# Designed miniproteins, single chains, continued (4), part 108

Each design is a single chain, and the fold is of that chain. pLDDT is the mean over its residues in the fold that is shown.

## One batch from the design tools (miniprotein)

Design m15733
Fold by ESMFold2-Fast:
Structure m15733 (fold): chain A 94 residues (1-94)
Amino acid sequence: SSAEKEEVLKEIGEILEELYRLMVSLGASDEQLEEFVKIMAEIWKLAKKLSVEELKELKRELEKILEDTKRTQDPALLVEKLRELKEKVKEMVE
């Protein structure tokens, strides 16, 4: 449903905002933050093309990345995981 899709998209947006705040708190470089923002924008654009089930999968993947990053405290690893996720999302829509 459109309402369910809007709810999951909002939740994904909240997780992406948490990831950005975490990147800043971990002392990520300006270059890492710029790359992160570009990847987030691409994921967000692709997410709009996904079904509700695919969005729920994307949300679960993002939640795993968030929890792993809180544990590892590595901004470079977070950026790499987001690049991998972006490629996975591209395969889901294309």
Scores: mean pLDDT 87

Design m15734
Fold by ESMFold2-Fast:
Structure m15734 (fold): chain A 65 residues (1-65)
Amino acid sequence: SERIRRLRREIAQKHAAIGILEAALDFAKSRGEDTSGIEKAIEELRAELERLERELAELEREERE
């Protein structure tokens, strides 16, 4: 379904964003810079990912029935 396809795309985008931020976090740590903002952004994106993955699992269950 279109909804499942859109949700999978959004999940993939969030994973990519987390990867970029984790690379930025490692770089900031290597420079002795404040990492609190990056860490908070990663935490917020991970929480959003958990919500989206739960929604996807629910929709995939409905599509199998």
Scores: mean pLDDT 85

Design m15735
Fold by ESMFold2-Fast:
Structure m15735 (fold): chain A 90 residues (1-90)
Amino acid sequence: SMEDLLKQLEETIRKLQEALEKGQAVLDHYREQATAAVKAEGGDLSKADELARRFLAQHLADLMREVAEKTGDRGVGEAYAARVASEIFA
């Protein structure tokens, strides 16, 4: 029924929102780690954003693999990682 399809869609949206919130917390941790690394090297803090983006890219690749493994579909993993990246880098 349409009601069952809407319920399934709402559950999927909820799970994606929870995963995104957890992802953002982990990504904020990588931003802090990048800032600390730049400070330790005595470098320019303007480079912390570039380093943070590299850490974020690694984390997104790990998320992509995890989703692909759980769903058995690489395309779903790639689409999920792209959505998370779009929300964070936009």
Scores: mean pLDDT 67

Design m15736
Fold by ESMFold2-Fast:
Structure m15736 (fold): chain A 61 residues (1-61)
Amino acid sequence: SLLSQGEEYEREGERLESQGDLVGAIQAYIKARDLYLAAGDESGARRLEVRIAQLAEEYNA
């Protein structure tokens, strides 16, 4: 399902984030966000939007 695919990309983002790959993590979280939106999970998508913004700020610091 779209929701299950979103969860897999969210897990991939968490893995990349733990390795310090902020760009890779952002890309994975964007994919997860888009899948959550397609699945109708607006809450999950919004949560990832906040995380993406936080990581983007960290990358630009």
Scores: mean pLDDT 87

Design m15737
Fold by ESMFold2-Fast:
Structure m15737 (fold): chain A 85 residues (1-85)
Amino acid sequence: AAEEALREAEEAAERAIAILAAGGDPAEAAALLRRAMELAGRALEAAAPGDAEVEARLAELDRRVRARLASLPAEARQAALDAYK
C-alpha cells in the first residue's frame, strides 16, 4: 500500500541523513537515498489522486534530503549525486 512504501521511504531517507550527519560513507548514503526515491515513487503511484497527506510527507522528505545534500562538502555531495544515477 502507499502508506507502507511511504514509511519505508521515510526510514531509508532518515538512515541516509544520519550517515551524512555523522560524516559517513557518501556512497552508502546515496544508495539509501536512491532506495527512498524508488519507494517514494511507488507511494505516489499507489496513492489516490490528490492525496494531501502523501503529498505533504513526500514534500517534507524532499526538503530534508535537499537540506542534507546542500550541507555536504563538494566532493561528498558529488559522490552522492553520481551514485544516484
Scores: mean pLDDT 73

Design m15738
Fold by ESMFold2-Fast:
Structure m15738 (fold): chain A 65 residues (1-65)
Amino acid sequence: MEEILKVVEDFLKENKKSEEDINKALKIMEENKDNIGLALQKIVQEVKLTLDQAQELSLRILDVL
């Protein structure tokens, strides 16, 4: 889980998301740790990620699973 949270945090920082959006995404991931696909979908909706950003984040998460 820590590796996934680090990937999410680093990706959102690289994409210049606010601290508020980063904290929101990390909370969503922790609350939905048993369903990473659902967590990712909620993060995309709440943080307003583009399709390209959503795809890249998904691939980075898969690399650490």
Scores: mean pLDDT 83

Design m15739
Fold by ESMFold2-Fast:
Structure m15739 (fold): chain A 74 residues (1-74)
Amino acid sequence: MTPEEKAREYTRKAIEALKAGNDDEARKYAGQVAEIAEKDPRAQAVVNRILSELPPELREKVGRYMLEGLAEKR
């Protein structure tokens, strides 16, 4: 699986978890997406494309969890 495919899959899982009210799973997948996107510009483009199609509220929450995931990596 390419970094772009993995970013797409994990972004989708993070969104599904968030819609289901499963914040722990959403944080887990968002953190993994953030790490992949940090390492690969093509993966970052895929993530940005998917997030741009979300409602602002959902997009903001996914973005927040991505940042939190990167902070925890440190």
Scores: mean pLDDT 80

Design m15740
Fold by ESMFold2-Fast:
Structure m15740 (fold): chain A 83 residues (1-83)
Amino acid sequence: SMSREEVLEEVEKMGIGARAALEVFDELEDEIPAEHLGEILARAIGVGMAVGANAPLSASDEEVYERARREVREYLRREIARL
């Protein structure tokens, strides 16, 4: 039911979310044991992409980026607390 243009905009916002996830992960990576880095990174990217995918079409790139940073940081803090 989505147009091709709407799907491509969603994919671009998913990319913004993934980039935000990589940046937040880099800020917190020293708090994560080496054996968990890959799995936690993959899940953090998933959280960022989900923020992008679920963003309204009217959301700016900056709004998607800031929300993804917040959601990924919350996710990473919860995961680190469980280690």
Scores: mean pLDDT 88

Design m15741
Fold by ESMFold2-Fast:
Structure m15741 (fold): chain A 77 residues (1-77)
Amino acid sequence: SLEGALGLVRGALAFYESGDYEAAIRLLRALIEQYPDSPLVPPAQAVIDALEAGDEEAARRAVAELRTLARSLGGEV
C-alpha cells in the first residue's frame, strides 16, 4: 500500500537524519522489495546508491528528491 511505502520512507529518513545510514538503507531496500511498483522506488534507489558510495552531497540531493515525492503523495516526511 502507499501508506506502507510512506511509513518505510519516514523511518529511513529518520535514520538518515540520525546518521544511521545502515538502518536507512535497510528500510529503503525493504520498500523496494515489498512495493516494487511504487513511484518511491527510483528515488529510494538513488538514496541507497549515494549512501553506499559514501557521497554525502549526492545523498543529500537524493534524500531531498525522495522527500519531495513522498510529500507530493500525501506523506508526512
Scores: mean pLDDT 88

Design m15742
Fold by ESMFold2-Fast:
Structure m15742 (fold): chain A 95 residues (1-95)
Amino acid sequence: SVKELIDQAAQQIVDLFRQTARELGLSPAAAEEMDRILQRIRNSETLEDLQKESDRGLALLRREVRSVPDMVTFIVTQQQVDEILKQLQKKIEEV
């Protein structure tokens, strides 16, 4: 079902953002904001909602970049999110 495809993509993005947040070492306030974004990602019912909440998560992570290694981690994360969403869109079109 489309719901199962969205749930799988949402979980992949949640796991990815948790890993990136750990690598960047978010402030307590940013970590709380990220937890709220991750909950909204998990609760996404449409591709549009998932994309919107994923963009919020990426914007938060971008604000927390403090070094060149952090920037590399962020860019890789952004590329992986784009690929997950692209694959989700393709799978939805095949249903």
Scores: mean pLDDT 89

Design m15743
Fold by ESMFold2-Fast:
Structure m15743 (fold): chain A 68 residues (1-68)
Amino acid sequence: SEKFKELYEKAKEAIENGDLDAFRKVLEEAMKTLSKKEAERVINYAALAAIDLGNREALKIAQELMKK
């Protein structure tokens, strides 16, 4: 979906900018606005992006939110 792509790109940009507050906010928006399955997809892809970019704190945020 278009909203999925929008939120994933925003999450990735937040990781690249080191903005962990923006990253958390984007993932929380995904959980509020998308289906459970699509929200889990955004969070999983964001976690992979955090690993790829070497941002361990962003990875921890994504893992915490996946438990909700």
Scores: mean pLDDT 85

Design m15744
Fold by ESMFold2-Fast:
Structure m15744 (fold): chain A 79 residues (1-79)
Amino acid sequence: TEIQKLQKELIKLQTIKGLFQISISTNEMVKERGGKHLPEDKYKKLKEELDKTIELLEKKISEYDKKIKELQDQIQKLS
């Protein structure tokens, strides 16, 4: 049914969002460890690359949050 198709898409989007959240957490952990253990010049380069990656992932999460909300609202209207 239409509702079942929307529910499957919702689960898919929620799963992908969860993977982006895990990726952010992993990059934050790498950044923390780098700050404690790397020379200053190497840490600066690592931090810049990780900060860019985290920013891109945060933008992706924001996009997925909007899609998830729209899909949830559609499911409620059809239920």
Scores: mean pLDDT 88

Design m15745
Fold by ESMFold2-Fast:
Structure m15745 (fold): chain A 81 residues (1-81)
Amino acid sequence: SLEEEVEKILEGAKKGIDTLLADPNATEEDLLTLVETLLQEMKEHNIPEEYQKKILEEIAKYLESKGQLKTAKYVREKIEE
């Protein structure tokens, strides 16, 4: 179902964020690349815009909870588009 696909995307993105944050060689650029990859994957899988916005809102909240305020702001700016 679409709801199961959304949950899978969210869990995958959160795991990706956690992996990058645990890597001492990973940069903020790598987090931005992860966000861009997520945006592209949602577009390619024809995820409805309302669900894309819900995914991005949850990812922004997750990034904020991890102190990644700059990347979270970037994600929130994408929600307005």
Scores: mean pLDDT 85

Design m15746
Fold by ESMFold2-Fast:
Structure m15746 (fold): chain A 67 residues (1-67)
Amino acid sequence: MRYEGDEAARFLEEELGLTLGGVADGKGDDRVRQSVIDFQGLHGLPQDGVVDEGTVEALRRLREESR
């Protein structure tokens, strides 16, 4: 676990309604990465599957708009 990997997955599940289960046991790792890539593509970000500052900022913006 590094940085917000688990927290980012939970945030994506809550905000986008994605079912990311199994993230902590590695079985869901590819699924989580694919969800990040899809999210990045939908928001015009580089689709590298890495939760970087741009991805976090997009998630934060989405959260603020849904408040």
Scores: mean pLDDT 60

Design m15747
Fold by ESMFold2-Fast:
Structure m15747 (fold): chain A 63 residues (1-63)
Amino acid sequence: MTVRVEVRVRVYDPDGRLLAEHSWVYEEDLETGERTVLSGREVDLDAPVDSTAEVERRERLLG
């Protein structure tokens, strides 16, 4: 069974100002755990110590 996942990450400074927005879409096989990035770039969410990251994740089952 395959799931398509759209991820958006917004990085904010300590004052709540948007510094960066990243997005990517991938498909994951739920039987094997293998993922394939379809668009965008998966980023390391190990954010800078003085910033906050908000993650929005949308999933769709493809069968």
Scores: mean pLDDT 72

Design m15748
Fold by ESMFold2-Fast:
Structure m15748 (fold): chain A 56 residues (1-56)
Amino acid sequence: DDAKVQALQNQLDELKAEQEKAKSDGEKYFTARSRYLEAEALLNAQRKKALEKKLE
């Protein structure tokens, strides 16, 4: 689970950089933002699963 969280965090960092780079291109910006939000939701879901697994 930690490996999945780390991979998703790295993906978020990359997508954030792409979003920032695409700010001058509206169409690319919206695409990058959508991908970032999806990755953020997946990271939050994985963190929730990790917490549930630890707490029992």
Scores: mean pLDDT 76

Design m15749
Fold by ESMFold2-Fast:
Formats: C-alpha cells, structure tokens, sequence
Structure m15749 (fold): chain A 60 residues (1-60)
C-alpha cells in the first residue's frame, strides 16, 4: 500500500497540478495505479519506470 502511494507521489511530482490531483483522487477512491494514471493522462512508460524504482527502493 505504501509502495503504491509512493509511486503515485513520484509520478505526481512530474505532472501538472491538475493531473496530479486527478491521479491522487483516483488512487484514494480505490482505483488501481494503472487506471488512475490513465485517467490523469500519464504515459505508461513513466508509470512503469517509477513503479519499478519505488518498489526496488522499498524492498532493497
């Protein structure tokens, strides 16, 4: 759960305030990170990159 939140925050930092707010609200509503990113207009490559980085950091 913290990993998903951290990925959302990392992605949000690269987005406009409007996109970041859309992403956070979707995550808070229980949407998957992928669905939330799609709603916010986030490129899948950015989402994948940040997810891998955050998960690796949290595990390692």
Amino acid sequence: MDTQRRVAEAVASRLSPEQAETLRRAIEAGESLAAAADKAGVPATLLTSESIRVIGDEID
Scores: mean pLDDT 71

Design m15750
Fold by ESMFold2-Fast:
Structure m15750 (fold): chain A 75 residues (1-75)
Amino acid sequence: DLSSLSEEVQELVKKGLEYYERFKKTGNLEDLEKASRAFDEAIRLAKEKGEDYSLAVRNETEVGVALLEAVVSGL
């Protein structure tokens, strides 16, 4: 759960979730890219701090799949 993570990691995960939710409503790829970057940074920071990053990895994977689907659809 997010409550077990440092405030900095929690902020990055929340930011990523906010951008991903925005993308789901608008289809704006820029929001999807911002979500991906936020989750990637959350994973990196959590690893450096020795914290559980499973939730961030899960969300990063979902965003990564959405990005891949968008790219494939654009081909």
Scores: mean pLDDT 76

Design m15751
Fold by ESMFold2-Fast:
Structure m15751 (fold): chain A 64 residues (1-64)
Amino acid sequence: MLSLTLVAANEGEAAFLRRELDAVAAEHPGLEVRVEIRIEGTFQEGLESGGAAVARIRAAADAL
């Protein structure tokens, strides 16, 4: 099981992250992933970028 909080700068970025997570779920059926996506005006302060987080989820899924 993976649990992550992702930050998006706007609704478009949030929609992009949802599509990427849906793609990962389709590639790895049975993978338990809990993800919260937040829309915030800044993502430079102490939070993992959405793209990097999705890449990490994909790598973890491939390790299963």
Scores: mean pLDDT 62

Design m15752
Fold by ESMFold2-Fast:
Structure m15752 (fold): chain A 92 residues (1-92)
Amino acid sequence: MVEEAKEKLVEKLREAGFSDEEIELFLEALSEEFFVALALGEEVRKTGELPDTEEVREKIERIRKESEELEKEGRLEMSPEEVIELAREKKK
């Protein structure tokens, strides 16, 4: 699930003209919860329903709390370029 979402994102970023180095920085800057949200969104789109497991419910709750915090800070609208810059800052 998460692996498939990562692969699709990598392909889209390559098509958009990002280098392999920039793609790696982008992936490092994103939280694991972001990829879980992407994967769950695709699942809901295909089936119309969320998988009903305790693990999935815990992940959804964490994503919801993180999204609420990011929305309050106005950070949900970050572009891929801004995310890459943050990743570069974290590396050195």
Scores: mean pLDDT 61

Design m15753
Fold by ESMFold2-Fast:
Structure m15753 (fold): chain A 68 residues (1-68)
Amino acid sequence: APLEFDWTGVTDPKELGKIYEAIGDYFESQGNNELAAHFYEQSSKYYKEAGLLEESKKSLEKSKELKS
């Protein structure tokens, strides 16, 4: 089977959700609301795949507020 080694070693949707949320928080702290919103959307998708519906909604709402 074709297996690729991921340098981050992270394939768990819950961990990916947390990583993308942290990246979003970083760009928000830098005043880059456009990039922050993008990464919050990615975080929301991975949290939803992990079954973390509340975290998914929270990240999606942050993304929407930063785009307004």
Scores: mean pLDDT 78

Design m15754
Fold by ESMFold2-Fast:
Structure m15754 (fold): chain A 119 residues (1-119)
Amino acid sequence: SPLKEFDPELYEHLSSHGEDFIKEFFETLVHLKPLSDEQSEAVESLPQESRIKLGILNGLLNGLSVEEISERLGVSKETVRRYGIEFLEMLLKMEEEGFISISEEIREKLLEKIEELRK
């Protein structure tokens, strides 16, 4: 699992709700839909590091700059770029493996964001 390789604790926490929960959770996030109450509770129960990684992803998906995310979460710009790239690549790998479905428009935006972060 790309998620288990990226963040084993996040994988274990979300997988406790079932594989369908993981799929629905990330499909909700990438399409910028509001989280359900169950999804929100799952996020609040996460370890600090996993919450930081999700905060970085959420900021990037909502069009926040690396600087704004860094300031908001209290982490370095290098940490935002590193975790951001790794998270976005993990999502694309989950889509490639058929685990999640994303629209073509969202897929292109994720690829563009990875290129932007690598600069």
Scores: mean pLDDT 86

Design m15755
Fold by ESMFold2-Fast:
Structure m15755 (fold): chain A 74 residues (1-74)
Amino acid sequence: SHMDKALEEFRKELDKVREEALKNNWSEDEFLQRASKVYSRVSEKLSEEEREELGRELGRIVGEFLAELRALRE
């Protein structure tokens, strides 16, 4: 489906952002800026309902990764 394809592309791109964030020791702000840019680009092709679903997935991934970064940095 259109949404399944968008979620797959979104997850793959955020995985790359997460990998670069860990590798380059990015700040939380840098990670959030990069993640937000991915969301804006992917969401452009989606309906309002699909954008809400993508937004929930963004929140989940961001929340998990920020918790990981905070645990690593204390």
Scores: mean pLDDT 82

Design m15756
Fold by ESMFold2-Fast:
Structure m15756 (fold): chain A 79 residues (1-79)
Amino acid sequence: TIHEEATAEYDGLPERVQRVIDVLERARDPAAVTSREVAEATGLSVSTASRLLPVAREALDRISERALRAVEEARRAEV
């Protein structure tokens, strides 16, 4: 399912990257999230958050693309 594909990719990531992704998912605009906001939300240092933020954004983009593709495919299969 859509949820299973997204969850499998998320579960394969390091725990610290998962925490950063959780912050991005809770944000209204993930592109506007700063390293400081990530550090405050996760308890990581600002320098660690700064290093993980681009990795987490790339991973979230991959998860979102797969989820969107699965939704489109499921909708086409029902029609």
Scores: mean pLDDT 71

Design m15757
Fold by ESMFold2-Fast:
Structure m15757 (fold): chain A 65 residues (1-65)
Amino acid sequence: SMKREEEKRERLLRIAELLQRNGDYFSAMGEEYAKAGNERGAQTAQRFADASYRQAELTRKLVEE
């Protein structure tokens, strides 16, 4: 039904937004680690940011079916 399709779309968009925010969070964490001279922490946080951004992109593509 159209209602179920709209609910699915809204849920996917909320998930994509959460993943984008998680990416931003880890990116900011990586910057703080880098400022503190913790290069390993910075690299790990950036990897998490990249993974979250990638998942956000894939989730947005699911909205288009």
Scores: mean pLDDT 88

Design m15758
Fold by ESMFold2-Fast:
Structure m15758 (fold): chain A 122 residues (1-122)
Amino acid sequence: MAAAEREEGLRRGEELIREAERLFEEAEKLVEQMEEYTELAKKSKDYDTALTLLGTAMSLYDEAKALLERALRLVEEGGQLMSPQEGERLIEEARSRYEELLKRGEEIVEEGKKAYDKLKQS
């Protein structure tokens, strides 16, 4: 690439990586909110209240997944505009973060479902 085109590419890459970081932080906050709603559901003795709280947690999980998928996509796009070594590192870190947050969200949802099933049987 010409020097000016390379500079513009790097700037765009950095912007995409910053936007991805913002989306990862938003997804992390949603996962934390999921844990809070799931814990409230587990403490609830009222079936309808527990169901509503778990429904909120599941909705937050869907939002977190959408943010994580978009964040990973932005890092993959931004990484392509960076140096090969830096781009590869950023993409690997983003994939690891995506997988860990997705797994944590799945575990929270599964825990909530188990608590709901136990309440339903009581």
Scores: mean pLDDT 84

Design m15759
Fold by ESMFold2-Fast:
Structure m15759 (fold): chain A 103 residues (1-103)
Amino acid sequence: MEVTVTITFEEPLSPEQALALLKAIRAQGIAIKGALFYGEDGKTSVIRGDDSDEEILAKLEATGPVKTMVLVLDASPEEAREAVTAAAKALGVKIKRLEVTES
């Protein structure tokens, strides 16, 4: 099943924190099919499901601090919500808003 997860952070994430969050979600057995990162000043980047960690980090560094992530996850809405919440908690990342929509 495929879902779109929109995460708005209380504080923008550094590129390293943003990559760590994606890795923590993957560590729970959830495939990330794609992502959109929104930084400041209209900076955005598009992540493909087949991008390496190094390619993702380079795109994140080009985006700057990440205010919002839109993730396409191969999970149910419940699995996606649990995995994102657990990953954020493990990394000390505070989520301001979390929205999960079936794709």
Scores: mean pLDDT 85

Design m15760
Fold by ESMFold2-Fast:
Structure m15760 (fold): chain A 69 residues (1-69)
Amino acid sequence: SFEDILEEFKSIKIETEEELQNAVHQTLSQLYQAGLITREQVIKLHRDYVENKLSKEEFIEKLKEVIKS
């Protein structure tokens, strides 16, 4: 479920930019494979992460917005 994937993402210890990038990629892949987000939503969320230098917390808020819409 979305909540299970979100809780997994929240539980990941992020100490480096590379670890955050990997966690973001893994989470988007899991959400897409579970049918919880569209291909377009994956592209948009990844773009927002890269272009706006989103933190872990900011990325979580973006995920919540997309799923509630």
Scores: mean pLDDT 83

Design m15761
Fold by ESMFold2-Fast:
Structure m15761 (fold): chain A 87 residues (1-87)
Amino acid sequence: MEITEELREEAKTNPEKAFELEIAEALARMQLAITKTASGYTKPEPSLLELARAMLEAGYSRETVRKTLRMLGYAPSAISRAIAEAE
């Protein structure tokens, strides 16, 4: 999802749009982190636990973390365990 200025303005007046913007920003950040790891860094691709921990440390809510990781294709049970362990 492209984060537009219009979406940012809608997010100021609509909590649903604010949540959509937060998820879109979280997805873009995680996608970038995964891409950088895959594209020539010596470290293996980040684990689900590392992604969950990074998002929580960045100030994202558990709900945003859970929804973002589900959109990236991770299993709900694995996501719940990773969030619990990251806290």
Scores: mean pLDDT 66

Design m15762
Fold by ESMFold2-Fast:
Structure m15762 (fold): chain A 85 residues (1-85)
Amino acid sequence: TITREQLTEAIVAALRKLGYSDLIIETVRRFIDGLRGPEVWEISSDEELKVTARSIATLLANMGVIEEKDVERFAELLYEELSKL
């Protein structure tokens, strides 16, 4: 089980590791805080966790927040952060 706060901090950690600016990080944090959706995500398998990380990476790229070239590496870093929870 992953909370919205834990998800936000995992995303922020992955963005920092890729060298994204504090402005981009703050923009993402505000976007997530404004999302209508569950406060808690039930992730039952490692494969589901990987799919979730990739989906988030794709969403951020589609929003122009991260570069297309960073999608795969961001998904890997996000998966690593989420796996610690």
Scores: mean pLDDT 79

Design m15763
Fold by ESMFold2-Fast:
Structure m15763 (fold): chain A 89 residues (1-89)
Amino acid sequence: SPIDEQMKQTIEQAEQLIRKMKYLLKTQELPEDLRLQLLLQIISMTGQILVARKALEKKAPDEVKQKIIDGLKGEIKRGQELMEKALQS
């Protein structure tokens, strides 16, 4: 369905961002507070991805899927803002 494809695309975007955040943590010398914020964001996004995958597996109602997509998009936006802050050195 269109909503399932949107959810899959949003999961892929979140997973790509997590990979970029992990790469940044491995390759850059970052302040401790920023490092901890990146780690926390990775954990938060990983949890939201798990919820999204379960919604697909359990064939949740479209209204529930949309709420999860919106939540995961919010997490992606927060992660992108944190990444931008980390790259401003």
Scores: mean pLDDT 89

Design m15764
Fold by ESMFold2-Fast:
Structure m15764 (fold): chain A 75 residues (1-75)
Amino acid sequence: LLAEIAELRARAQALLATGNARAKALAARALSHLDRFIELVNKPNPTDEESEEALQHYRDALALLAEAEAAQAAA
């Protein structure tokens, strides 16, 4: 999991550094969701609501990163 999260962060950060404007905007949003996911999963004694919120942020990060990569490839 930690290695997978590190890889997702690295991919988003690469797009922020070198991507086109659309890819950068989407990658920034993906990183925001990924950071919130990391924050929530590291919380001691998370509630069911916090666990669902974390999962939603992870799903949103994956979707935004895929869209960012597609936007970069399309340019």
Scores: mean pLDDT 83

Design m15765
Fold by ESMFold2-Fast:
Structure m15765 (fold): chain A 103 residues (1-103)
Amino acid sequence: AGVPAETEALIEKYLAIPIDENLSLDEIVGRLIAAAYRGDIETVKKLVPLAIKKGATVGDFASAILAAGLNNQFDAAKVIYDNLPEEIKAHPLVKNALLFAGV
């Protein structure tokens, strides 16, 4: 399935946000989802620990994994999963997201 032009514009908008520890949780999560969708492994590796520190939910990480899967960015989906705490990794929502991402 193709991404609508409006969704693509939102992804581009989030990709333009520089990685900064002062970002809000919503900005960090949006940037992580956009980076995952584009397969930006280096940005994903930086944002996952920051998102955890800022209190990102199981659903936030599942959304990032699914976004990577939607754009066939299997390495990005796996990198997100591998960098999660064991408690979050064990959650069915995250495991199902990884499966649907094709990992």
Scores: mean pLDDT 81

Design m15766
Fold by ESMFold2-Fast:
Structure m15766 (fold): chain A 70 residues (1-70)
Amino acid sequence: MKKLTEEERKKVEEEIKSDPNLTPEQQKMALAFLDYLDYNEEAVKIIKEELKKNGYISPETEYRLIKLSK
């Protein structure tokens, strides 16, 4: 699975850290999942879409992200 470039990774981290709608715990959770999945393209897409829709990572999406690591 394709991983993001260093520049794309920094941009994603900045977007999450600068999002005023996310709590510090939600920011840490999103960044932890991205790091755990080595910033793979699909994981980044899922996390960004979830945060845009709900402002947090749902339990269903969290389970999907965990399965991507296996």
Scores: mean pLDDT 75

Design m15767
Fold by ESMFold2-Fast:
Structure m15767 (fold): chain A 68 residues (1-68)
Amino acid sequence: GLSAEERRRMAENLRAALLSEGVPEELAEKIAEALIAGDFEAARRLADTIPNRGARTIALLAVREMSL
């Protein structure tokens, strides 16, 4: 599994990517917080709410990779 530092780095990179795709800051922050906490189920549910299909796909793939 990923270290806490690696999870934080990946979560922050994902947050930045989601913001650049127009995802609301509050939603991007909640996804990053869930990932940092290791709550991949919460992160996946939050990612599923992203209206933009491209941003949603990026978030879901990142959650899957980080949960392995």
Scores: mean pLDDT 86

Design m15768
Fold by ESMFold2-Fast:
Parts: sequence; C-alpha cells; structure tokens
Structure m15768 (fold): chain A 74 residues (1-74)
Amino acid sequence: EEELLRWLRYVAKELGIEIEGESFEEAVQKLIEAVKNHPRPEIVKNKIKYLLKLAERSGAPQELIDALKKIAEV
C-alpha cells in the first residue's frame, strides 16, 4: 500500500498536486481529476504511459499497473 502511494505521489508531483493520507483509491481519483483539468492532458498522459512501462519492467503490483492505465486513458 505505501509502495503504491509512493508511485502515485511521484505522478501527483508532476501534476502540481499533493496526495497525503489519502487511500490508494482516493489518490487515483485525484489524479484522474487532475489530468482532466490539466491544460495539456496529452503531455501528462504520455508521462504516465512512460511510468507505466517502468512499473511493468520493475515488476510493480498489478493494482498500480491497472491504476496507471486508468489514469492514462482518461
């Protein structure tokens, strides 16, 4: 859980938002909303797709991979 939140905090920093004390699900929802409201969502989506590739190579948990896919596809 804390490992998953660390990855999401990195993505949140790129979006200019902070996630603290949120559950994994709440953090994912905040990131989806941030992407939708971003002035250049395509740039953020490309960054998330890059992180998705890194997560897959590092053997990250499936929950993180699924979350990154959802955020990238919004």
Scores: mean pLDDT 75

